# Ledger of designs, part 53: designed miniproteins, single chains, continued (3)

Each design is a single chain, and the fold is of that chain. pLDDT is the mean over its residues in the fold that is shown.

## One batch from the design tools (miniprotein)

Design m9825
Fold by ESMFold2-Fast:
Structure m9825 (fold): chain A 95 residues (1-95)
Amino acid sequence: MNEEIKKELEEIIERLRENLLDPEALSRALSLIQRYKDNPDPEIQKLVEELQKLVAEAISQLLTDAVDTALALREENPDASLEEREERVRKRLAE
């Protein structure tokens, strides 16, 4: 039983190390963390902690990518604020 748990945790850790934003691996990682976070086996606990670190890193990257994408979309948006348009005009006049 514990060997199967270790193998599953190690497989998902390896997948996330190869592709941190793998949605299937991330979903499985969250499920495994919730299922095994309270497991008294020190080896399983160590693997769960490693998995938690990878998931936290993935979430941080997804948040950064989402913010950057939202910023880029706002810059292309015709509803851009008056202040943003004035700043662009000022920069062009200084050229």
Scores: mean pLDDT 73

Design m9826
Fold by ESMFold2-Fast:
Structure m9826 (fold): chain A 82 residues (1-82)
Amino acid sequence: MTKSEFMARAIGLLLRAVAAYEAGDREEAAEALEELRSLVSDPKTLEALEKLIEAVRNGADREEFTEALKEVLKAIDEELEK
């Protein structure tokens, strides 16, 4: 997978997860994030995604979800700078 292909898929899956979360569909949000996790090999990004998936599945509030999402975005940005 190229950097460009990864970015397109990652953005699409993150947008799907956010839309599902805002709609109250926790299972759809978690599925989108698990699909993104399958595309990732960097340990830091995997750890951030696992935390976000757990937050979604455990019914985290918007603040907790947003903080976990920020960690994922930061990890992806750092991975792309490699």
Scores: mean pLDDT 80

Design m9827
Fold by ESMFold2-Fast:
Structure m9827 (fold): chain A 97 residues (1-97)
Amino acid sequence: MVEEYRKKIEEYIKKLEKEFGVELPESVTLPPDEELEEALRLGELTEKLEEARRLYEVEKKPEEALEILNEVLEEEEKRGDEKAVESIKKFIEEIKK
């Protein structure tokens, strides 16, 4: 998983260099595997939050959005990520208005 994620980041960087004409210095090293695993986890969290936002704002399905958010909230509470928990709770309160 981490190796595949690293490869995707490298491909994304190359795509940005090609599209925007930006050359990144060769001295830019990718973060260590632990940081890549955390980045992958945050990426998955972000994708779930974006799906919930899409369900709420675009598809007007607040109940389905709340289901995703409650699942993510439970996972982040178990991890002890207080900042993520606070952010998710605020989003849930926004949808319930």
Scores: mean pLDDT 70

Design m9828
Fold by ESMFold2-Fast:
Structure m9828 (fold): chain A 57 residues (1-57)
Amino acid sequence: SAAEARRQAIVDWAREGIAKVQATVKKLADTPIGPSAERAGQEVIDNLQALVAEAEA
C-alpha cells in the first residue's frame, strides 16, 4: 500500500542516517573530540533507531 511504501521510505532514510553518523563517529574516534562525537552520535542513532522501531511496528 502507499502507507507501507511511505513507512519503508522513512525506515530506509533513517538507516542511511545511522550509517552516516556511525561513519563520522568512527573517523573522529582518534581525535580530541572523539568521546564527544561518540556521545552525540549515539544520541542521534538512538533516536533514529526508535523511529525505525515505531515505523516497523
Scores: mean pLDDT 87

Design m9829
Fold by ESMFold2-Fast:
Structure m9829 (fold): chain A 59 residues (1-59)
Amino acid sequence: TAKLEGEKAELAEKAGAATVAGAPELGRRLIDQAGDKEGAEAAGKGDGVTAAKLAKESS
């Protein structure tokens, strides 16, 4: 639904920002909470750009 998709996009942006700020573990958990396992894996490796992009595309 549009509401859930918007919420996932917002979480993806926050996760990307957290990863870039040096908290990739937090970014990973935020993306995992949004239901994007691939994005969570990327965030855990410190790739916030890929993590945010994957989470937004899956939403």
Scores: mean pLDDT 61

Design m9830
Fold by ESMFold2-Fast:
Parts: structure tokens; sequence; C-alpha cells
Structure m9830 (fold): chain A 55 residues (1-55)
């Protein structure tokens, strides 16, 4: 279902963001760099959701 596809994208987006957050903490990655990476992940996930809903 569309709902299942949206849930998968949400889970993937959350997992990617969590991964960036954890690696950022472990590797002392600058906050701005981490924020930019998370923003790109968020935008990608949003684009995927829009494409599915509009399909």
Amino acid sequence: SIGDQINQINDDTTSQMDSIFQRGNDQNIPTDTRRNQMTRIFIDGNDQRINIVNS
C-alpha cells in the first residue's frame, strides 16, 4: 500500500539521520556539517514521499 511505502521511507530517513547523529558524536563531526547532511537526507525522503503520493 501507499501507507506501507511511506512508512518504509520514514523508517529509512530516520535510520539515516540516526546514523549521521551517532557517527557525528563518535567522530566529533562539526555540528554544521552534521546538520547539512541531515537536511539532505530529509529533503531526499520528502521527495520520495511526494513521488509516491503523486503516483
Scores: mean pLDDT 77

Design m9831
Fold by ESMFold2-Fast:
Structure m9831 (fold): chain A 82 residues (1-82)
Amino acid sequence: SMNEEKLKEAEELLKKAEEAYKKGDYDKAKKLVDEALKILDELEQEVLAGKMSKEQARELVLLEASVTSLRMLLYLKEKEKK
C-alpha cells in the first residue's frame, strides 16, 4: 500500500539519519530527520482522514517517537557545540 511504502521510506530515512549521527555528521542527520518528519506529517493526515489501518497507525506513532527523539538529541548536541 502507499501508506506502507511511505512508512518504509521514513524508516529508511531514520536509519540513514542514525548512521550520520554516529559518524558525527549532525548536519546530514538533521536534514534526513527533517525529510522523515515531512513524510510522517503526510501519514498523520491519512490517519486523521481514516485512511490508515490501526497497525499502520501504531507503526507511525512508534516511528514518530523515534524520529522526534533523534531530533531532540541533535538539538542538544548543537547546544553543546556553542
Scores: mean pLDDT 84

Design m9832
Fold by ESMFold2-Fast:
Structure m9832 (fold): chain A 93 residues (1-93)
Amino acid sequence: SRLSRDQVVALYNLADTNKNGLVTKQEFLQAAEKVGLDHDTAEALFNAADTEGTGKVLRTDLLRVLSYYAAYGRLPGPSYLEATKDLLWPPPP
């Protein structure tokens, strides 16, 4: 996998400055650069969490996408966030 669980934790913590539980695309891309994640992968991960295209995502939605990618080495399907919205966090590995 191109993204480790340690990188997921680092990304989550570096983006963890918004008291409203929202992460902007700019905040996430800056955090990704600091952990050495390539821009194309970082943008794809953010876009997978940003289903509405607003440039802002819920921290929990972003964490779910990052955790999926770390576990499976691929992006989740387009309905993943909707299908998992009612699950207790964190989902099982």
Scores: mean pLDDT 71

Design m9833
Fold by ESMFold2-Fast:
Structure m9833 (fold): chain A 56 residues (1-56)
Amino acid sequence: MREEVIREGLERMRTYSENIPSWRPYLEAMEPDAESVAMMFSSLRSMEINSRPWLL
């Protein structure tokens, strides 16, 4: 479960860096580590809900 969440986060980071240019600086600012991925996943969720649920 935990590792699955990290994996999902990494995939989302990749997807957002290509589809959402506004997220590029966010991804580059964060370190490509488990903690960074966990925070990224949380931030991605927040941004999706706030702007629009493009990625489910």
Scores: mean pLDDT 57

Design m9834
Fold by ESMFold2-Fast:
Structure m9834 (fold): chain A 86 residues (1-86)
Amino acid sequence: MIEKEIELVEEQIKILKEGLKKFEEEKAPKEKIEELEEAIKAYEHLLKLLKELSKKKDITEKEAEEALTKEFQKFAELLAKGEKIP
C-alpha cells in the first residue's frame, strides 16, 4: 500500500541526509556533495507525488504504481539526456 512506499522514501531521504553530513565532515569533494543534494531533491519530489496519490482513495494500487514508474522513468531520462549534452 502507498503508505509503506511513503515511509520507505522518507527513510531513504534520512539516509541520504546522514550521508551528506558524513561527506561534509570528511571534507568530500563538492561534486559528491552536490550529487547527494540532487538525490535528496529527487526523493523529496517523489515523496510529494506519493502523498498526493495517497489522498485519492479511489485510485487502484496498480494505477498509482504505473503513474509513479512513468514519472520516475521520465525523470531518469531527463537526467541522462542532461548529462550527455554539455
Scores: mean pLDDT 69

Design m9835
Fold by ESMFold2-Fast:
Structure m9835 (fold): chain A 55 residues (1-55)
Amino acid sequence: MDKLLEQLRKKITDPKERDDLFVQLSVEAGLSEEEARSSPSKQVGGMLRLMSERI
């Protein structure tokens, strides 16, 4: 049980939080959260599409 809480704290590292941000932006751009998380390389494409929407 405590190990799950420790994992959450460790996941709040800069790399993890950055990854979560990319996932969120990809979801906003039209990708499913699961697809964005399973394919980090696709997150960049999602971000670019979201940014183009703002143009």
Scores: mean pLDDT 57

Design m9836
Fold by ESMFold2-Fast:
Structure m9836 (fold): chain A 59 residues (1-59)
Amino acid sequence: GLSGDGLAAVLEGAGAKYKEDPNADLDELARAGQAQAAKAGVPVSLEEARTAVSAMGGV
């Protein structure tokens, strides 16, 4: 499971990517979330980022 800090960072990065490109797929949103978490110093796998983004989008 993702930590609260990791979840917040992933959702911040994915949300920013979605505002920039609403056609971004799940992998692009997950990578953006993972990149934001990395900048925050929180270790997040791509699979954890995908799970968080899927939960946020209901898909």
Scores: mean pLDDT 77

Design m9837
Fold by ESMFold2-Fast:
Structure m9837 (fold): chain A 85 residues (1-85)
Amino acid sequence: ELEEKIKELVEQARELLEKDTEENREKARELIDQAIRLQMQIEGVPAELQAALEEMRRLYYETKDFEAARAIAEEVGRRYDAALA
């Protein structure tokens, strides 16, 4: 159940980043923060997913680099979806 919620949050963040607007950037940051927090509660989640989510959050918050954050979100989304399959 938590795994499904994390997947949904990551997918939503990825979709928001694809449209690349200021509003979407803020929403994606909030979704990623939630996803990271939920991941902390699940055993066995790959550390690389947690690191990627944290890096994406940092890029939005400190550098405001949409392209880099988008690429990370897409990568995290793909890996998480594959892990749940």
Scores: mean pLDDT 63

Design m9838
Fold by ESMFold2-Fast:
Structure m9838 (fold): chain A 91 residues (1-91)
Amino acid sequence: MEAEEQQIAEKHPELIKKLEEVLKIAAAKKGEEEGKPVSEEQKEAYEKYTPEQAEKIIKAAEEGIKKALEAPTAEEALEKVEEALKEAEAI
């Protein structure tokens, strides 16, 4: 599993970078809502967006992951996540 994750990251580095940004935004939002400490990198990622934009990005990523679980291949799964993230940026 871990080796397959690294292979996917090598083939799709731009998508992995976008997912890391989304995870930082989600962690920052959850940390602020729960009153937990947030790292500077997570806070900076979150502050680049309005609260409404951050929520849309997080929801789009969650929807993309749900669709990815139904995909027969890892590459198709990544395409579903990327499509969902692009739709979030368009809104």
Scores: mean pLDDT 68

Design m9839
Fold by ESMFold2-Fast:
Structure m9839 (fold): chain A 64 residues (1-64)
Amino acid sequence: APKDVYSGAQATEVVDGQNLSHLPALVYEAMKKAGEEFVKGQKELSEKVAEEFEKMIKEEAKKE
């Protein structure tokens, strides 16, 4: 039956209903994965910034 009109509301109700029974497990897994992705992105950004900064310094040193 085409009752998919509730699919979006259903997802929101799951969060609003607060399924505490499985919330600890789901939250733990989600935070773990989000943390790893965040750290990886942070490291890549940091490396790019450092590399560009070093290129600028090297170019300035060459000019002298």
Scores: mean pLDDT 61

Design m9840
Fold by ESMFold2-Fast:
Structure m9840 (fold): chain A 68 residues (1-68)
Amino acid sequence: SASTTFRVEVEVLDASTGTVIARKTVEITARNGQELLAKVKEEGKRLAEEAGFTGPYTVNIASVERIP
């Protein structure tokens, strides 16, 4: 079954202030949009943990591009 690779700029924002805590560009391979979003959420969780952020946060996709 086919999968597509995306270059995604993942942002973690403080849910209380809207301030960007961390950003990272990652390559994610997914079969569909649901899988892509699930993997983006996992990357956002890792970014929050790496930043030492323990408050409520939101994961945003700042950019997404299909890699040919």
Scores: mean pLDDT 87

Design m9841
Fold by ESMFold2-Fast:
Structure m9841 (fold): chain A 81 residues (1-81)
Amino acid sequence: STSDQLSAFIDELAEISAEIRELMKTMDEESRKEARERWRKLASEFFEALKDLARGVPGAEARARAKLAELREFKEELAKE
């Protein structure tokens, strides 16, 4: 169901967000600010896709998956020393 899909996407975002927050703890102030701004943009785009998914917009599930992949890529970039 759409509800089950939304819950799964939210759970995945929660896990990625927690990992990003941990990585940001070791950053300097400027890098952390830039990372936070990028995270806010990606998270906003992801939530817009989830909103469209809840409304039954065609292609919204694929967009949500793509945005989640962008968030995972961002996390991996932050994990590089």
Scores: mean pLDDT 85

Design m9842
Fold by ESMFold2-Fast:
Structure m9842 (fold): chain A 99 residues (1-99)
Amino acid sequence: SEEVREIVKEFVKKFKELLPEIYKRLAPNKEKEEELIKNLEKFFTNLVKNSKNKEELLERVELLAEGMIEALNIPEEKREEFKELLRETALKLWELYQK
């Protein structure tokens, strides 16, 4: 979906601004950035579609955020902003799938 892609691109843009050094490791060139975008589209779509309700979605997003914080070694001072970014992105996609 083009709308899903736009939401994911906005997430990637904000992620790059918040955590530029981590982003550079994940997406060092345009090819890897496009791969990341496509993987995130699939990932977020599945997360939203497989969540029974908004509460379950947010619980899953919190667990994902904690896992990513550990895996990517996100600095303490950026952790809350990163969690908020994931929550906002998931909620935008949730709203898109509510018709």
Scores: mean pLDDT 86

Design m9843
Fold by ESMFold2-Fast:
Structure m9843 (fold): chain A 88 residues (1-88)
Amino acid sequence: MSFSELAAAQARLLDIVAEAGRELGYPEEEVELLEKARELLAEAARKGSEEYARRLAEENRELLEAADEAARRLGEDPRFRELVARRL
């Protein structure tokens, strides 16, 4: 899998994760973090450059870490895991 393909796949997964979080009534601020991370991954996929993606990740490190923590908290909820599995 190329970097662009991997980034696109992760962006699609984050879209599903954000939608599941919204459906479960999680705080909009946490859902927005996931959607912002998705947009960054989609941009990296469009550019197709691993170097560009690395710079983008460095420039947005705090946002990506916050989104990762929000996704981790969502992953602890069995309802969230079932919703994501059914949408994959």
Scores: mean pLDDT 77

Design m9844
Fold by ESMFold2-Fast:
Structure m9844 (fold): chain A 118 residues (1-118)
Amino acid sequence: MEEIKKYFDILQKIGEVAFKHFEEMRKKIAEANTFEEIQDIVIEGVKKVLEEAYKILKENGFSKKFALDVLRYIGNLIIKEVERLAKELGLSDEQIQALVDAVKKTIDEIIKKFEEEM
């Protein structure tokens, strides 16, 4: 029995969740007036993507180890997308670096929290 389609379908659902939260981030950022507001919006959106992705993986019967490996992969994709978004927003190189570093820290903290829940 081939489970490849199940993995593909779940990863596609996680991609749709990520797209939805990034679109919500873009709308909130359009109303933001400071870099600090942009950073807070991005951090909250990243948290929501990772929390919802973990929930989807767990509810579909994937092991905790597999779910955490998928979150690490998604985290790397999020970092690249945040850097792209920051460049599109015309942020300075210093602001882009600060935002990317904040997002990396947030991803690491969320993954560690899920690891510790055993």
Scores: mean pLDDT 84

Design m9845
Fold by ESMFold2-Fast:
Parts: structure tokens; C-alpha cells; sequence
Structure m9845 (fold): chain A 66 residues (1-66)
């Protein structure tokens, strides 16, 4: 249905954002491994991104319940 297609598009957008945030975490981990940022800075930035991913996961599950 058109409503199901709209929900699926919204889920796809949130999943794309989630993948982008996972990519940012990967880059931060590489920066820390290469000594460009401290372990403390890396942990702080990763924790913030993981919190954003958790919120996106919650939104995706809420959309799937429709």
C-alpha cells in the first residue's frame, strides 16, 4: 500500500543515517589508533554517536510496529 511504501522509505532513511554514524565511529577508532586523538576523546565521541544510533534504532522499531 502507499502507507506501507512511505513507512518503508522512512525506515530506509533512518537506516542510512545509522550506517553513516557507524562510519563516523570507524573513523574515530582509526584516528585514535593512529594517535591523532586521545583514547578519552575517542570514547566520548563514540559514546555520543552510539547514543544517537540507539535513538535511531528505537525510531526504526516504532515504525516497524505500524
Amino acid sequence: SPAEQQINREIAILQARRLALRGEIFMIEKMQANGKISAAEAQQRIAALEAEIAELDKQIEELKEK
Scores: mean pLDDT 89

Design m9846
Fold by ESMFold2-Fast:
Structure m9846 (fold): chain A 61 residues (1-61)
Amino acid sequence: MEVAEKLADRFADRLATLPDEQIDAQLEAFGNALKKAFGLTDEQVQELVERVRARIAAKRA
């Protein structure tokens, strides 16, 4: 999961500049891409999505 976590962190940095409407759509696409590319479970995808959301919130604080 380390590679997926690093990708999630970089993705969060890019998403922090986008409007909320685009963030939700991009997170859905990103989760699906990670599940397909790395064979992640639904639980692992949810964890990474929450990590991205938390990082975006921290950057905007």
Scores: mean pLDDT 77

Design m9847
Fold by ESMFold2-Fast:
Structure m9847 (fold): chain A 103 residues (1-103)
Amino acid sequence: TEEVELLIDAAFALIAQGKYEEAKRMAERAIELAEKVGAPDSLIARAYYALGEALFGLGKYEEAIDAYQKALDLARKAGNDVLAQRIQEKLEEAKKALEEKKK
């Protein structure tokens, strides 16, 4: 609900500042609260998207891919095509970064 949305907004604000560890903590708190209160799939998708962005910023590409996949599935289930498209683009970017890191 509103507290979940505030935690997600805080996570994205921290991502914009390059504070990826703090953003990860805010996103994880948003996910835990959202699942506990039975938040809509669209809101849980946004929380996982924030987690994916924070993990990507930390160079944790395998974990970012997992978070983005969960976000994408939830966004599609919710019918949020705009969010799904953004997550799909980030998921592809994270997969490419992971492949380059393994070389």
Scores: mean pLDDT 88

Design m9848
Fold by ESMFold2-Fast:
Structure m9848 (fold): chain A 100 residues (1-100)
Amino acid sequence: MEKQKRLEQIEKLLKETREKILDAVENGKSFEEIVKIATEAYNKFLELKPSPRIASAFGKALGKVLQAVKEGKSFEEIKKTIDEEYQKVLDEAKREIDAE
């Protein structure tokens, strides 16, 4: 089903962006480099043609992650923020795809 493929693409992108951001944080990359990773992730997400609602949810999730990085939060706090915010995006994507 196309619904299953779209959900899998979203899950894969969320996993890839999580891994890239956490790797960058662990390796002491600059805030500007992490913003670039988040921007590239958001652009790839838009290529999946999500609804404005799901696109907004992912944008808000990335914004909260970037805020935690900017504030100098610990690796564990940033990881927790990613996991919590990405789960919200995935839950919203599942609700929307199931409602189609």
Scores: mean pLDDT 83

Design m9849
Fold by ESMFold2-Fast:
Order: structure tokens, then sequence, then C-alpha cells
Structure m9849 (fold): chain A 92 residues (1-92)
């Protein structure tokens, strides 16, 4: 499992704690990430999840996540989300 897949799973676990009503859909996303064939597929799943949660434009979220991706294995889940939010604000 890649660092990016691990980070996506950690974010889904946090979403399950805060939005238990969406548990079925989040579990489906977990299975898709666990079965992702490559980092690009995992990246696309993560980008769409962040887009749906934060409501920022998909292209800006894609650029932000790509810019933070090299550091994903060095950041906690909270640090990763903060870095993505800071990058989204920089790109706007």
Amino acid sequence: MTPLQTKALELYDEALKTKPGNAAEIKKLREKVENAKNDEEALNLLVHFIHSELRYPLDIVTKAVNNVKPYVGKLSTDQFMMAVLMEINRLQ
C-alpha cells in the first residue's frame, strides 16, 4: 500500500467518526482505495473526496493535492489536510 493510499484511508476513518450517517459510502471509498492499481487512481479518489467535503473546484483541489503529494508520508492526517487547504488558498 502506498503512502497516498494510507493517507486516503486515514481521512476516510476520520470522516466516519464525524459523519457516521455516511458510513456505507465511506466504506465503499475505502474498498476502492485499497484496490487502487496505482497512485494516480488513489489520487483521483482522494481528490474527489476532498472536493465533495470542502466544496472547492475540482481542478484547484487536484493541483493542491499534487503539490502536497511528495510530503504525504511525512505528514499526519491533520497536517496533510492543513497543507492541502493552505495550497488551495494559495492557488485561488
Scores: mean pLDDT 78

Design m9850
Fold by ESMFold2-Fast:
Structure m9850 (fold): chain A 108 residues (1-108)
Amino acid sequence: ATPAEEDRLQAEVLGYMGAGDFEKAAKLAENRVLGVAVSEDGAPTLIEAAKKIVELNPNTAVVIGVVTDPSITGTEAYDAVRKEAERLRAEGVTGEVRVFDIKKPPPP
């Protein structure tokens, strides 16, 4: 799939998660590692939704990056999440919800 198709598919999965349609979300996420950046306030709801998806389809994994530093840009947050998702894909990890805090790199 093209990067644009993957971004669109991830948006559709998030839409189904938000609607509580975890079976459709799990089916679309099948054999994929999803990466999502979220605020601290949104993290508990997203983590619970992600757990339901991996329970329904254990060949899926979800990476959740929590933005705890307000100086982190959306681009920096998405880049951090994509890097972690690529690492999980390379490891062949499935059936996992991985949560990490997105930190700004120290200044040079």
Scores: mean pLDDT 75

Design m9851
Fold by ESMFold2-Fast:
Structure m9851 (fold): chain A 100 residues (1-100)
Amino acid sequence: MVRLVMVTLRPKEPLSEEELEKLLEAAKEEAKRLSQDPRVIGVAVELVEDVRTGEKAILVTIGTTASLEELRAMVEEFVKRVEERTGVELEVRINVADVL
């Protein structure tokens, strides 16, 4: 079974464009680590903007065979590593796409 999972990483406080670029690069490096997990089929990392609020966030799209429990652990480790690398505190939202 394959799940498509969308993880939105929103900074808890407004970031400069330079800090946001550092956050994006940190997320990309940690996503490379996620892609080495045999349960991960693919990972995409993008900078996204909420058209209504203008707030910028990092969107991580993960194709995975992992269970929801395994996925939660993987996302928690990913977020912790990104926060430790950047010093930025993140609000995390997980949406599982194409699952009932």
Scores: mean pLDDT 81

Design m9852
Fold by ESMFold2-Fast:
Structure m9852 (fold): chain A 58 residues (1-58)
Amino acid sequence: MELAEEVAKILGIPLDVARQAIELARKLFGDDSVPTAAAVAALLYGLDPKEVAERLKK
């Protein structure tokens, strides 16, 4: 599965936002892993980053 599709599915956000978040995660943290990309996507889309972090742990 494409990383952007996986992030979009986990958070229930548009694919375009997920792709933008992956680019920012690479730029800001040098990391485009699912947890980092999902955290960045949550911030961009206005989701609670704490809730997203908990979802990624389980």
Scores: mean pLDDT 73

Design m9853
Fold by ESMFold2-Fast:
Structure m9853 (fold): chain A 97 residues (1-97)
Amino acid sequence: MEKKKEEEKEKKKKEEELELRYELDVGVIAVEAAVLKVLNEKKTLIFDGKEVELSADEYEKHQLKLLLEEMLKEAEKENLKDFQEKMQKELEELEKA
């Protein structure tokens, strides 16, 4: 059925768009963390109504975790199993570090 092949192509396009978005956002987080390191500054974030200061490494890890969780939700919504498994593995490796 040609219609099934079109659905598979659309799914691959969505997967490629999410992968590109993930790579771009990872790059942005890396640049932000590098700027914090160069300036020897901490990032202040609000968690549960409390101000928390994060080092450059803590900020990078926190932002990467949020990005991976967002990408996992988008992958689940779009039923992109291969991309979801990739993001899950990245999240597990990040939590081990």
Scores: mean pLDDT 78

Design m9854
Fold by ESMFold2-Fast:
Structure m9854 (fold): chain A 67 residues (1-67)
Amino acid sequence: SERARAESEIAAAEAAGNIGKAGGYAEGLILERQGRSKEEAEKVAEELKKEAEEQKRRLIEEVRRRL
């Protein structure tokens, strides 16, 4: 059904968003290890997390528009 498909797509978008946030955190740690400042590493991690949240939101909104 359309509803079941939409629920599956929303769940996938939420999972992708969570993976993106974890990736942002990991990138921050890598930058710190490479000698970047903590502030610079945190800024990059925050930007990546925001991108993941925006991507998740767009995917969920697209599915909701189709319902």
Scores: mean pLDDT 73

Design m9855
Fold by ESMFold2-Fast:
Structure m9855 (fold): chain A 68 residues (1-68)
Amino acid sequence: SEEEVLKAFAGEAFELMLSDPRVSGDAQAAFIDVVIEYQTDPSISPAEARARLEALLRANGVPVPALP
């Protein structure tokens, strides 16, 4: 499902952020905020959550995982 793919994507993306010494604690908190927003706001689709996470990765110079 799109939700299962999003969970796998978010897990891999967060591991990449944690392993990159250039990524600030504020950037990590922003990532967590997107995940919490998705879990608490029914208006946010899996595709919208993924787009927000991908934008956050790009803004911080972190490679976007090539997951389907």
Scores: mean pLDDT 83

Design m9856
Fold by ESMFold2-Fast:
Structure m9856 (fold): chain A 73 residues (1-73)
Amino acid sequence: PAEAGRLVDEAVQLLREGKVLEATRLFDKAIDIDPGASARQLEAYARKAREEGDTFLANTLDMQAAKARRAAA
């Protein structure tokens, strides 16, 4: 349960550093482990990024959250 959460946290940090490919690989791992928990965490990060005015980060996280939601269905 904690592993997926840590992978999402690390992926968001990598994404903030511009390491998009590395971040995507960790998002894919997190979604594979726990798609529902990953979707909720990604949605929370996307909301925070939008509040901070980081439109690129928010849009990327929204796309990853949608992918996680589809995997959870």
Scores: mean pLDDT 87

Design m9857
Fold by ESMFold2-Fast:
Structure m9857 (fold): chain A 100 residues (1-100)
Amino acid sequence: KLSEEQKKKLEEIKEELEKLLEKARNAKTKDEIIEVMDEVMELIREAKKVLGIEVSEEEYEKMRKQNIDILNSLSTEEAKEFMINMIETEIKELEDILKK
């Protein structure tokens, strides 16, 4: 089972993801969506670290480049939907991990 400290950190990350979900819903430009994506990726990396999973700088940069390319290939509305779905999925994953 997760330690109390790990649970607290994951709950804090989940709360930050919920704020980013709201930011994604209110985004009006591709630049705003990419900004949300960068913040979401950092929180996912932090959550993995709490769980004992290290993401190398090379892996992180590769994933970031791939996500930027995806978002740039989509319309602003499609990119927003993509980010909303990504954030909702991550929140659900953290909720499942936090269940005893």
Scores: mean pLDDT 87

Design m9858
Fold by ESMFold2-Fast:
Structure m9858 (fold): chain A 70 residues (1-70)
Amino acid sequence: SPAREAFVARVLAAVTDPEAQELIRKVYEEMPEDATLQELADRIIEALYKAGKTEYIPVVLDARAAVEAA
């Protein structure tokens, strides 16, 4: 999905932490291609929370809102 690709690109551009970037990439690669933008965002948020990278959760929420508004 172009929206899904735009979302992940936006998140990765805003997150400068290499560990958080790798975690986000891994979640994206593990998600099925038919997964919705919301499902992908929710799983990234869960992974960030479990990793103690909660400072990046607002970045994920902002990126989702921006892509949904486009």
Scores: mean pLDDT 85

Design m9859
Fold by ESMFold2-Fast:
Structure m9859 (fold): chain A 83 residues (1-83)
Amino acid sequence: SLSPLEKEIRKLLEEAGVSEELIKKLLSNLAAYITFKNMGDEDGAAAAEKQIEKLLSTIKDEEVRKRVEELIKKLVEEQERLL
């Protein structure tokens, strides 16, 4: 199940015409990033973050990319506030 912020990210990307494959890969790497951070796996977290940045760079619509980046930042900040 997706969190409300993950659902907002998906909806924004779907409405912008981003491919389902890219959306799935982005959300999968975001989940991996959160998991590795919670495990204290700094190398795994860094690898997932780099993949997220690479995937975001393929989004040609700058406004959509910036909005998605902001939502990802909010999701990460919310995770950090939960311990």
Scores: mean pLDDT 83

